# Designed miniproteins, single chains, continued (4), part 14

Each design is a single chain, and the fold is of that chain. pLDDT is the mean over its residues in the fold that is shown.

## One batch from the design tools (miniprotein)

Design m12456
Fold by ESMFold2-Fast:
Structure m12456 (fold): chain A 67 residues (1-67)
Amino acid sequence: MEEAARAGDVEAARAAVEADPSARGYTLLGDLYLEHGDVAAAREAYLRALALDPSHAAARTALETID
């Protein structure tokens, strides 16, 4: 969230999950896709988060927000 957050946030979050795949990382990536209005990409990211950690409440809540 430096000067230009949107595209940089998505790229940084994607790089982070490639380096260290985590439910939190994928949830953040999904949140950033929603900020861009890319609901389909956000849903896929949240599903990847739940595949890594089915107990990740933030990802479940975010999927409900999309519906």
Scores: mean pLDDT 74

Design m12457
Fold by ESMFold2-Fast:
Structure m12457 (fold): chain A 91 residues (1-91)
Amino acid sequence: MREETETVEVTEETVEEAAELMRRALALMGAEVEPLEVAIEELREAVAETESLTVTVTVRTTETEVTVTVTTTAVKDGVSYSGSATRTLPR
C-alpha cells in the first residue's frame, strides 16, 4: 500500500498550484477537467469570497486499486464549509 497526501493553502500566490493539483486529481479520477485558466479564475473568486481556503489531495494505491480523494475546506462569514470527492479505480 502507498499513500500520498498533498495540501495547498490557496492564496493569490498559490492559486495556480492549487488549480493544477485539483485538475491532476480529477484527471486521475477519470473526470472531465476544466481548462487551467477557468480553474484558476474560479479559485481566485473563491479566495476573494472566503477567509481561508485549503485543498488536500490524497492518493492511496494498493495492488488492485487506486483511491483518489480531493477535499476542500473553506471559511466564509465565520462558517466552515468542507467538501470531498472520492473515486476508487481498478488497476
Scores: mean pLDDT 77

Design m12458
Fold by ESMFold2-Fast:
Order: sequence, then C-alpha cells, then structure tokens
Structure m12458 (fold): chain A 83 residues (1-83)
Amino acid sequence: GSPAAGRKALGGLLYARDSGAADITVAGNTATVTLRGDQATADAVIAGLEGLAAEGGARVTVAGNTATVTVEASAEELAPLDG
C-alpha cells in the first residue's frame, strides 16, 4: 500500500459515514464499518471498499453486515471516523 492510497480509502470511509450508508468505529488504524440501509446500498459500499483494497490503500474483511478495514494511514488520521 501507499499513503496516497490510504488517504483515498480514508476519504471513502468518511463519505460512507457522512452519507448515512455506514456507522464507523475506530481502533488504531482499523475501522469497523457497520452497513446501513438496504442490500443494494450495502453491496455498493462493500464493492467500493474491495476496490480500495485492490489499490493497496486498505485491507478489508467482510462478515455479514460488518466490514473490518485496516487502512494505510495513522490512528490519528482515522480518529475523525469514530462515531
């Protein structure tokens, strides 16, 4: 991964939270994304996160309605996502 790809992943997570598509909690450089809305909205968020992982900005694991995302960014950069 790269810092630029990590920053892009951070921006995607901020958008998902602020649009109401997901609730996000943060521990270190790992974001736990709880998907909201209908299945089509959840599928779109998951597809976006998998795209960010393919670019090397994040590592993504999906389980049900929850995605665990480890971002190529510092814990301080992820702190604004918590809530």
Scores: mean pLDDT 76

Design m12459
Fold by ESMFold2-Fast:
Structure m12459 (fold): chain A 90 residues (1-90)
Amino acid sequence: SEAQKRLNEIHEIYELLKTDPEKAKEKLKELGASDEIIDKALKDPDGFLLELVSALYVAELEGKVSASIDEMLKLLEERKAKYEKKIAER
């Protein structure tokens, strides 16, 4: 499935962040990650992996598994904001 291909790609990036940071940067840029997101990934590879897997799940729910990394992360943040608002307005 497309989601499985994206998940494999995320795991490859995670390994590159730990073993070859320069190659990880290049691959992240090719997948539409901004310099700001790349810097965050390099500082916290484990946290970035968890965030990207969560973002992929949200992207799959919205039919956007082929979106750029920046777009997937934006979708995750928008969904988190909506949930936090619903909890606060209970």
Scores: mean pLDDT 84

Design m12460
Fold by ESMFold2-Fast:
Structure m12460 (fold): chain A 66 residues (1-66)
Amino acid sequence: MLSEKELEDEIKLSLMRMIMGIGKATKDIEGAKKAAEKYIEKVAKENKELAERIRKVMEERLKEME
């Protein structure tokens, strides 16, 4: 089982997937990207490694929406 901290990290990664998923469903790619970048900046102030993982999720989802 994940530790509490690992679970929180997974929740943060899942939030990015949700942001990008909503952007894809609504076809508001620019809005989703703007929200995602702001979210990454917030996370990066506390955990740079997690922010990099979240950015990779954003990049993968953006490529799927091209």
Scores: mean pLDDT 80

Design m12461
Fold by ESMFold2-Fast:
Structure m12461 (fold): chain A 106 residues (1-106)
Amino acid sequence: MVQQAQQSSPRTQTYLGSGLYTLGRYDDARQLFTTAASQGDPLAYTNLGDLYFDQGNYDLAIQYYQQSISLDPNNPLAYFNLGRVYQSMGNDDLSQQYFQLGQQLA
């Protein structure tokens, strides 16, 4: 019962944050993602990575995507997003490797 409540609560905060993010409410979204990530939601780490990628902070985006993969190593979205970050940095070799890993997991 307590474990089920803990599992649904972080994910609910991540989904609410995603809605706020799509509405351009980035600070509110970041706070919800940070809370959900602190409670172990790998999707919240992916969404923090997306937020920092949009701000051009590629180093933080990579760190958050790697944290998402550490919690959920079969998450194709985090691999696709790492590929996108490396592509934006001009590292085509790493970009292609991460896109391929994402495709294999999807």
Scores: mean pLDDT 81

Design m12462
Fold by ESMFold2-Fast:
Structure m12462 (fold): chain A 88 residues (1-88)
Amino acid sequence: MTPLELIDEILALIESNPRLTPEQKAEVKAILDELKEKIERGEVTPEDVARAASRILEITGPYLTPEELARLRDLLRKVVEEVSKLFK
């Protein structure tokens, strides 16, 4: 999967969650949109992905089930891996 496809899967996971507020979903979308723009411009670093992942987990973590949290962590890890391949 491309980094952009992985980000779209993360967004879909967040948007489908009934325990997250519209405001929390909008904040996560803004973080992911900024990350997508950096990827499209070829300016993204693994550190950019790590900071975005940390912020998303802080916003969403308390409201996710263990299974949803594991899926989110797996998707975020894959974004880091794919971006690292592009950066090096």
Scores: mean pLDDT 83

Design m12463
Fold by ESMFold2-Fast:
Structure m12463 (fold): chain A 81 residues (1-81)
Amino acid sequence: MITVENAHELLFEAAEKGDLEKVKEILEFMKENGLNVNAPRYPYAPENASRLPAEASWTPLDLAREAGHEEIVEVLEEYGA
């Protein structure tokens, strides 16, 4: 279930995995709830930090580009990422 608390978490996961349908679902939810789809994620929280390099902040757009998921990059850019 997508919630305000987990939307960014799910977006990072879906963007990394290349799940285009899930990315679209999450982006629509975030847009409707006024959430920043381009917010960077920092390795500051132990629960979430292990999925990102310790010395970097990554956006969902950055992760999609790194993973080579071009369709997800396009969708993220359409939503203002």
Scores: mean pLDDT 68

Design m12464
Fold by ESMFold2-Fast:
Structure m12464 (fold): chain A 86 residues (1-86)
Amino acid sequence: SESFTTSLTSLVGEVLNLLADLPEDANSIKSSFDALLEKIDSLSTEVIIATILALIGSIEDLRSTPESDLVARKTIASDLVLFLSL
């Protein structure tokens, strides 16, 4: 769990860095992630791996999206918030 927490925190940190110009969207992700961490020891390995893959996918999507495309970037952020809230 500690190694998973470190990996997840690093990946979320990268998402937050990519959304530094969108603080409300970044804060929503941070809040949902903090709630996920509170229950991490009750989550299956499958759910933790799915979360890692979702974060990697969000990072790649944000990196491939133009900084000026606020609608697309906000959609990526909101989709991640929904995923983290499952």
Scores: mean pLDDT 85

Design m12465
Fold by ESMFold2-Fast:
Structure m12465 (fold): chain A 58 residues (1-58)
Amino acid sequence: AEEERRERARKAAQEAFDAYVETYGPLSPEEKKKWEETFEKMIENALADSEAVRAARA
């Protein structure tokens, strides 16, 4: 399902963020919120583009 792909993308982004914080040090809560919002938008855009490509292929 599309929801599963979105959840995987979010989980991967969260793990990458956690690894970054563990390596380079903690970010402020404000910076974390901005980063999460930016990645949520990127994930939404990527999923929308992917659906358009599938529709064109089918």
Scores: mean pLDDT 69

Design m12466
Fold by ESMFold2-Fast:
Structure m12466 (fold): chain A 84 residues (1-84)
Amino acid sequence: DIFKQGIHYFMKQEYDKAITLFEYAAKAEPERKNETLRYQGLAYEKKEDYEKAIAKYEELLEQDPNSTRAKEKLEELRKKLAEL
């Protein structure tokens, strides 16, 4: 389970490895695409790569237009990026 491997590396704080595995999981396991996008966004947030984190949450919102979590994250991260 590629997605579970991604979670394992995310929990170990190896965010680059986690992101790579989540990208692969999104292509191999379409049913987990929304979960992979969420974890990719979180991993980029942990790396303080707010532009890439925003891009992942925008993709999540495109897949789920009613996602309160994605909307909240986009507002939060856009404010944080503007403050940099």
Scores: mean pLDDT 83

Design m12467
Fold by ESMFold2-Fast:
Structure m12467 (fold): chain A 60 residues (1-60)
Amino acid sequence: MEVRKVKKGETVTVTATEKPLLVSLSTESGKTQTVVLKPGESVTLTAPEDSTLKVQPLEE
């Protein structure tokens, strides 16, 4: 699992190339947005406030 801090207004793009990914963006106020990516899918997230980004494979 990869964990990264993201600042307010920053955009991050996550792409699943070979494995499904669970992407979670947790804001400093305690809100969490979760996206499941299938292989070949991408998501672009903009942080509404300072946030923590977590990316983990769903299938090994």
Scores: mean pLDDT 79

Design m12468
Fold by ESMFold2-Fast:
Structure m12468 (fold): chain A 99 residues (1-99)
Amino acid sequence: ATVESIKDFLIKSGQKILKDRTLENLQTDINAIIEAINQGKLQKYGVKNEEDLYKKLLSLTPQQANEFIQQIGKDLDLKLGPVKSKKIADYLIYYLAQK
C-alpha cells in the first residue's frame, strides 16, 4: 500500500474486518482498539486516528507489529495474548499490502 491509499484502506479495512467471518472472533478486540483511538488513548504511541495506526503498522516488521498490538491490548486490558495479537497485526498488514 502507498501512503496516499491509506485512507481508502482504513475505511475498507474497518468494514471488512467487521463483516469477515474469518475475523469474527477478533471483531470485539479490533473494535475496542478503534474506539481507543477515537478516545485519544493511543496518542502516547503517536496514533491520533486510524490512519496513523495503519501508517505505524506499515513502518514495523510483522514481529514488531505483533508486539505493538500486544502492548495496546495490555493498555486497554483486552488480554489479547500472542496468538490473537499476531492475527490482528498480520491481518491489518495483509489488508494494507493487498491494495
Scores: mean pLDDT 69

Design m12469
Fold by ESMFold2-Fast:
Structure m12469 (fold): chain A 94 residues (1-94)
Amino acid sequence: MVSRETAVEVVREMARTLEENGDLVSAESLLYAAEVLERTAPEKMSVSDAAEFAAEKAAEELKKKHPELSEEEVEKIKEQLKGLLTQQLNRALA
């Protein structure tokens, strides 16, 4: 189980790392996901639920802010973000 506070921190840290690596689009989407998590997520959740929630909210924002991206590209980014978030959340609990 991961706390909402820890999940938000991990998502924000990942957004910062992506921004530093030049992936501004994914970084902006994750910052939105972190805000939604902070306001609406339960106090504790599984790593899988936290990663899925954050990736889903990031994908929603990505689609809204970057309509030039195809549905397939958004889906691919969502799945990549979910995988990375799952890894980082598991490391935060280690």
Scores: mean pLDDT 85

Design m12470
Fold by ESMFold2-Fast:
Structure m12470 (fold): chain A 78 residues (1-78)
Amino acid sequence: DERKRRLAEEARRLLEEAVAASPEQAQGISVRLHILLTDAGVDPEAAARVASAVHEAAMAGPALKEEALRLLEEVVER
């Protein structure tokens, strides 16, 4: 689905921005990601898990980025 693909691309871009940003900026980006996902129809719990994973990746470094990407794929595809 084109819509889900665009959602995944936008969310992936926010993930990239978060891990490149300061921890303070990453928190704001994770909130924006949560809103983006819930507005697109992802359940709030799944959206919160993705947003938390993105924030953690930004704080702990790129090793957690793969986990955040995996969760992103799952929630976008349902």
Scores: mean pLDDT 76

Design m12471
Fold by ESMFold2-Fast:
Structure m12471 (fold): chain A 93 residues (1-93)
Amino acid sequence: LRERIKEELRRLAEEKGIELTDEQIERMVDLGIEIADKLLEAMKENLKKAIEEALKKGKISKEEAEELIRKIEEDDPEALNKGLKIFAELSRE
């Protein structure tokens, strides 16, 4: 992840004619990772709450809710995507 973000930042900077030092790139990546990690944890908590709300509204089964919450805690991408979809649907209703 880190090296991919660095490569993309360098590529975008070159395309836009912006000169970035290696130190500036490293700092932006560090801040981005810290923010992303904190946002991911906050997102996981909100997804768990959304799944609990969907369960209360009878939109998913207790078994599905328990499995999704467990897999979200395990950072399963498919479960995170399903959780995001549930969150989005509840937010639009």
Scores: mean pLDDT 75

Design m12472
Fold by ESMFold2-Fast:
Structure m12472 (fold): chain A 81 residues (1-81)
Amino acid sequence: SLIDQFEAKAKELIAKLPEEHKETAQEVLDEAIAALRDPNVDLAAFMDRMAARAAQLDETSRAFVLAVAQEVQDVLDELAR
């Protein structure tokens, strides 16, 4: 499924992060998967939370969080077709 492909890709990216950022990245992935599986997800609120998380992180971790948020939007758009 698209969700399984997203999860696999995100896990590969998390494996390449510095050890100190892996727990936060896994929390972000868990929230993204929950959003993708929630038929009543507030996407705008989810995106705002991801942007707020990204703002507190270093440049590399920020790029990861924003990429995950964008992919969630793209997957939800594809599932709506």
Scores: mean pLDDT 79

Design m12473
Fold by ESMFold2-Fast:
Structure m12473 (fold): chain A 96 residues (1-96)
Amino acid sequence: MKEKVKKAEEIYNSLSEEDKEIAKKLTELGKEHPELRLVFDVLRIDLNLPEASDEVVFGTFIAEHGKEALLEEITGILRGFLLPEELIEKVKAILE
């Protein structure tokens, strides 16, 4: 598990500046909207990265599956938990 987290951090550090900025913006959005913490925790579990930072989780997902897949995954989780549409719109603005 720790080796997988280290590899995810290496993947994050190898991302383009644009993709790193997207991961940072999503992490900051989660600080403004605590409801997004649930989404971040679901993604961390799904990627098997329990000790990784939110930025590393998002960066690894973008590297492995792409930004469109990340938007679809986050949107699905947000709708599943009946979170406000305004929050979904903010996530779309960062990933589109």
Scores: mean pLDDT 78

Design m12474
Fold by ESMFold2-Fast:
Structure m12474 (fold): chain A 62 residues (1-62)
Amino acid sequence: SLSATSFAHLVALAERGATREAMEMALAILYTSGTAEARAALQRIAEESANPYARELARRLL
């Protein structure tokens, strides 16, 4: 299980990662965690993220 701090860092990396690879890795970790919290974060990113690349990747995982 992810700590709250680690979870927040993964969400930040998924939306604002320095590289596409970093964003993809963070989104994959959120997806594989399988928690309701991670699913909610993926849905929010898919619907609301200012980063269109992050939105598209999150949609593919949902």
Scores: mean pLDDT 81

Design m12475
Fold by ESMFold2-Fast:
Structure m12475 (fold): chain A 104 residues (1-104)
Amino acid sequence: EEERKAEYYKRQAEAIIKGADLYVKRSDELVERADELPFEQVRAELERILKNLKDGRKDLETLLKEAPPEVQELFKKGIDKVNEAIKHAEEALRRVEELERQRR
């Protein structure tokens, strides 16, 4: 029935939100391990995380326009969560760049 469409959108939102939580954890891990890894590698992974988060936000914004009213609140919360993860990854990238400068 039409429930299948709402379930599909709900699963898409939940997957992006889960990805955002994992990227927050990975950003923290990369900052913690910045001295153990080449800074170029750490920076590249943080930049990739940022790209994936921004792509996920765009996907959520697109899906929100098509989503049934019953799941729109989940998408709005998902967008907020992804925005938090983006800020977190941007701060992590700044910290890694500062640590790289301090090695000189």
Scores: mean pLDDT 82

Design m12476
Fold by ESMFold2-Fast:
Structure m12476 (fold): chain A 63 residues (1-63)
Amino acid sequence: SEENIKKAQEEARRIAKERGLDIANLSTAQMFEIAGEVMRKTGVSVSEALEAVSLLKQEEQKK
């Protein structure tokens, strides 16, 4: 859902900041690592977590 994607994006930003990762330049492996932690902390589905991280990376790359 859109609400779950927003929640997942907020958590993904927090995790990336905590780990010193640049969201615009995440590798595929780093995206999966963040998605896994997002799922653990928020309870969103795999597809929602991966979509959230992917969308967040795309938005940060446009800046």
Scores: mean pLDDT 82

Design m12477
Fold by ESMFold2-Fast:
Structure m12477 (fold): chain A 102 residues (1-102)
Amino acid sequence: ETRRKILAAARKLIEEKGFENTSIDEIAKAAGVSKSTIYKHFKSKEDLKAEIERQEKEVDENIKRVMELASDPEKIPEAYELVKKELPHLLLFFPRMVAEAV
């Protein structure tokens, strides 16, 4: 899906050099789409940022729940099941995500 390719490219560029230093033209080039294609899915750079922030907030809320469960040794299996179901990609990048959270 083109919208997901745009979001993935934007997130990567923002991670590499920050939101203010990332242009729509660079996102278009990285996603392999035209600038007009981006504007079909997002009205502005700010609209694109809002969608990224919405998705990251959802991830952060799930991470917080995992951390709350992991604080109790008897609830670690529940924390693992939540990660597997809601954040399966995090199992591959868990050390990096934990390092950035501290």
Scores: mean pLDDT 70

Design m12478
Fold by ESMFold2-Fast:
Structure m12478 (fold): chain A 72 residues (1-72)
Amino acid sequence: MADENEEAVRFAARLVAEGLRKGMSVTEAADLARQKALDEGNEVGAQTARLLERYGKEHGDEAVLAAAERIA
């Protein structure tokens, strides 16, 4: 159970980090990660994407990229 949730979180974090590295905004990267997580039935990943979006809006793109890379 925990391992499944941890992989769900890492999946979303990897997508956010990848989007940011490709020059997407925090909102765009998080929305892409959320949509892909929901397509897979991954509610935990979708929530992770929303939390990373909020963190990026509060602390900036560099901070959210570092957080996403640390989680992934």
Scores: mean pLDDT 80

Design m12479
Fold by ESMFold2-Fast:
Structure m12479 (fold): chain A 86 residues (1-86)
Amino acid sequence: AAALLAEIKGKLEDLANQALSEIKDALEAGNEDEAQFVLDVTEGLLLILAALEKLNNPELAAEIDAIVDEELDRLKSEFEKLLEQH
């Protein structure tokens, strides 16, 4: 259970970090609409991946929800910081 949760967390963190890299590049290019689009798509993908993991591991649903909620909050917070910097 602990090892599986760590793996799920790592996958969601990797996806969010890839998106933040793309968002940063878009904002540095002055393309705020593209940055917003990447954010919106990534939020959807994080939720879909979490839902699939819960279908496979319904006993871990609460822990998976906590992981995806934390990543969504982090992604949104980092996006707002990047917007302020650019």
Scores: mean pLDDT 87

Design m12480
Fold by ESMFold2-Fast:
Structure m12480 (fold): chain A 115 residues (1-115)
Amino acid sequence: MEREKLVAEAEKIGGPEAAAAVDAMYRTFGLEAARKAVELLKLSDEEIAKRAEEMGYPDLAEAARNIGTDPARARELLRKAFEKIATKPGENPTEEQKDALVLGLVLAARVRARE
């Protein structure tokens, strides 16, 4: 029930790509990650960029700022950010890594919505 409510809210905010991203976050990282994804979907690209900078992920911040003007560059920056987040072999993601992945997946959904 909680999952269906979050997915429905995501679809209202960002369409089917946002709904798919929130459902994927729920299935992979659980309810709290899905809730964080929905809250991030409510933020502007600039607000997400500021949060990414505060978390220490400048590639995510630059990706957010490029979604509206250069989605191809946004995709490249997201790829680089995901590579950096994923580079600790053999370990489950930390809470900080999960938060960065949620930001990246929200931005990836916005890029896909422009295709």
Scores: mean pLDDT 77

Design m12481
Fold by ESMFold2-Fast:
Structure m12481 (fold): chain A 75 residues (1-75)
Amino acid sequence: SWLLDRYEGLSREQLERVLRELVEQLDGVEDPTPVFEELRKRLTELLERNASKDEMLEALREQFERLDRARREVE
């Protein structure tokens, strides 16, 4: 994934900032789908426990794969 490759090049502090921005964007969504709600909760949990860069990247990978799968199931 282009996004994952880009995130792997970021420092932990830069990646944390990206996660905070994603959480704020997801928090602004009215009536979020279960996939978006799960992503928001997962990212918030990682931020609250000061997770490692590797844990953040793994969680993002899992959620991007889930979003891609959900998109294909709508076909």
Scores: mean pLDDT 73

Design m12482
Fold by ESMFold2-Fast:
Structure m12482 (fold): chain A 70 residues (1-70)
Amino acid sequence: MSWEEQLAALQRLAAAGNDAGAIGAAGLYEGKVNGASEEDLTRQGDALLAAARAGDVAAASRHAREASNA
């Protein structure tokens, strides 16, 4: 899955009321804006999607910070 596909999946979860998905989408997009590589974005997108699917807001927040700094 590409980082664009991961972002789209996070945005769909956010639209369905998933707070972890909303946090993840914001973090992954910020990472892209800050110049993170596609490899780093994809790796972090995997972690953010796992957190969002689990409804784990704390994990999503941690991974979103890592995505923003990559």
Scores: mean pLDDT 84

Design m12483
Fold by ESMFold2-Fast:
Structure m12483 (fold): chain A 85 residues (1-85)
Amino acid sequence: VDPEVLELEVEAALLAAQVASLRRAIETNPDLDLEEAREELERVLERARELLERARAAGDEATAAYAEEVIRRAEEALRRLEELE
């Protein structure tokens, strides 16, 4: 396994975990700082978009598809936060 490919796969998994954690907090934590959660989601979204471009450039279709899913889930979480405002 190429170390760069492994790095992309690990980053995708970490970003997915961050989005899942934030989505759970949005739905279950009444004391959640909505502004902080939004900033974290926006950072994850930026990193996921960068990961998508890197994966596409490397021809890593699996990581690209994973990054696209992370982007979709982060955008859904951001829309949910806006509904709570």
Scores: mean pLDDT 82

Design m12484
Fold by ESMFold2-Fast:
Structure m12484 (fold): chain A 100 residues (1-100)
Amino acid sequence: SMHEKLLEELRKKLEEAGFSEAEKKLILGTFGLLLLEFEDAEIKEDKKTFKFKVPSGLADGKKEITLEELLEKLRSLGFSEKELEILKEMIEKAIKLKEE
């Protein structure tokens, strides 16, 4: 599946970047949950905004969240700048694949 391919690519990037097993599990689990949330979301014309059919907990009960707002939410949850850089790259890749 597309989700499995993206998760495998992320796993490889995290191994190459020298993250611990515990850090890899947290980052992979987070990205997996994001991919599930994005499954029924539309990508707006700006290619940076997710629009949900129903209010989403990811968007604090709103129907839309930008990539920038999502990264800020992850930062507030304790993700490092290095982890956020990798997550941003993988989310941008997921957006491109969803627009096909």
Scores: mean pLDDT 81

Design m12485
Fold by ESMFold2-Fast:
Structure m12485 (fold): chain A 86 residues (1-86)
Amino acid sequence: SMEEELLEEMKKITVEDIDREKLAKILGVPLEEVTDEVVKNFIEEQIRLVEESIKVLKDPNATVEQKVGARLRIIGAYLELKLILK
């Protein structure tokens, strides 16, 4: 699916791909607080949100409202990572 293809691309992103000044601006924190751990945690959290949202889209018991929310979450996570790339 397109969502699984997006997830595979997101999983290729490493700490070195991230512009720390852009992440600092998005988070509203000083640049010195954007450590390797913060960058790694941000990437991992966006990936986690997409993985959980894909599970909702595949769930036959999920409501249409839940699937709409999952779709929006996937797009949001993808855009957040794109905004902070070098």
Scores: mean pLDDT 89

Design m12486
Fold by ESMFold2-Fast:
Structure m12486 (fold): chain A 80 residues (1-80)
Amino acid sequence: ASPAEEEEARREVLEALREALIAAGVAEEQARAIVEALAAEDGEALKRALEEAGITEEKWKAIMEAARPRAEEIAERLEA
């Protein structure tokens, strides 16, 4: 896949994760902060955003698993 296709796929994965966060009961502003920290690859900002949202490690793993099928579909598309 091209770099532009990889960047588009990255945006799609982050959007899927944002939707999974909201579905798990996370407020929109908190979900946005978490996704922005992930996009920036800022582990410290991510930990803080998760703590402010009251997301435990178990909840975070569940949210990631909920987003996994969509992320796998996007990744497979890049290998075509």
Scores: mean pLDDT 77

Design m12487
Fold by ESMFold2-Fast:
Formats: C-alpha cells, structure tokens, sequence
Structure m12487 (fold): chain A 81 residues (1-81)
C-alpha cells in the first residue's frame, strides 16, 4: 500500500540522515545521497504525492547542508534520482 511505502521511505530517510551526520568524507556524503535517490525512485514508482517526496527531500537536504558546513566542504552536490 502507499501508506507502507511512505512508512518505509520515512524509515530509510532517518537511516540516511544518520549516515549523513556520521559522514567524514565527500564520498560518504555522496553515497548517502545516492541511497536517497533510490528512495525517491521507489516513491515515484508507487505514486507517492509530490508533497510527501518534497518533505523527505527537505529533511535530507537540511541534514546534508549542516554536515557539509561542519566539514568545511565547498563542493556543490545534487541528489541523483
């Protein structure tokens, strides 16, 4: 069901946020973003509303920007879908 897909996506996002918070390198941040790209694909495949996807994107982006600043990384990244 869509509800189960959303619940799994929310759980995956929290795991990805923890990976971002614990990332020590650019490579680790990129891997976390790539995993989130797969979560987005699965949500889109199951017809999850754009508003839900955007909320989860903002959650990941917020964690990423905070961690990027903490590590003094100046490189620009984009979430790959």
Amino acid sequence: SMEEVIEEAEKRVEEIVEEIKNAKTVEELQKALERFGEVIKEMEKNGVPEEVIEKLENRVLSAFLERREELNITEEFRIKM
Scores: mean pLDDT 81

Design m12488
Fold by ESMFold2-Fast:
Structure m12488 (fold): chain A 119 residues (1-119)
Amino acid sequence: MARIEFDERAGIVTLTLDEPDFEALEEAVRKAAEKGATLVIHLLRPLTDEEIDRIVALVKEAGVKEVGVTASDHPEAVDSAIRLAEKLLEAGVDRVFVGGTTPEAARRIRERLAHRFPG
């Protein structure tokens, strides 16, 4: 089940995705936009291209300015996190960051970003 957490003091809405849940996604995006908060999408699984395109469209339409994409220990979630972050930047989101929540996920993200952004 997707989980939404709001840290009002930090100004962060976190959406954890372990299964397809477009209702939770729409709620998290709406809450982040209404509060002017950073939206963090935490991936426990890989995303389909359709899910990525839907996330990008919702974020852009709602005017969320800062999006974090984080991946846990799921090997394929790292590729999905990077792909989602790239599409969010392409769509004109002002600030996008990507990170791993475990040392292994962080290492995989660093290795893939070094390959794509060698500067």
Scores: mean pLDDT 77

Design m12489
Fold by ESMFold2-Fast:
Structure m12489 (fold): chain A 100 residues (1-100)
Amino acid sequence: NEEAEEAMRKAGEGAKEAMEAAFKEGGAKSGAASGISTVGAGASAYAAVRAGLSPEEARRIAEKSGESARLSALHSGGEEAGEKAEKAGEAAAEGAERGA
């Protein structure tokens, strides 16, 4: 599914940006934690779409995963990492809704 792949790709791009921001603030450990959390949001969106969930349900699951990733990135890498993770989570949620 192209939409599921797009959601995962956007989450990956956001994870890279979140990792770079967190690395500048707290070094390699903070960067890794922020990236892992953001990629998790994209993986959840992809899984929801692949499971054949309704657009509304797929978006709901992706939004919850994205919020968790945002909070984790914020805690590990500071405000910039949190903002990048939030944008990646929003992109994943939009992709999940359209792909379902």
Scores: mean pLDDT 66

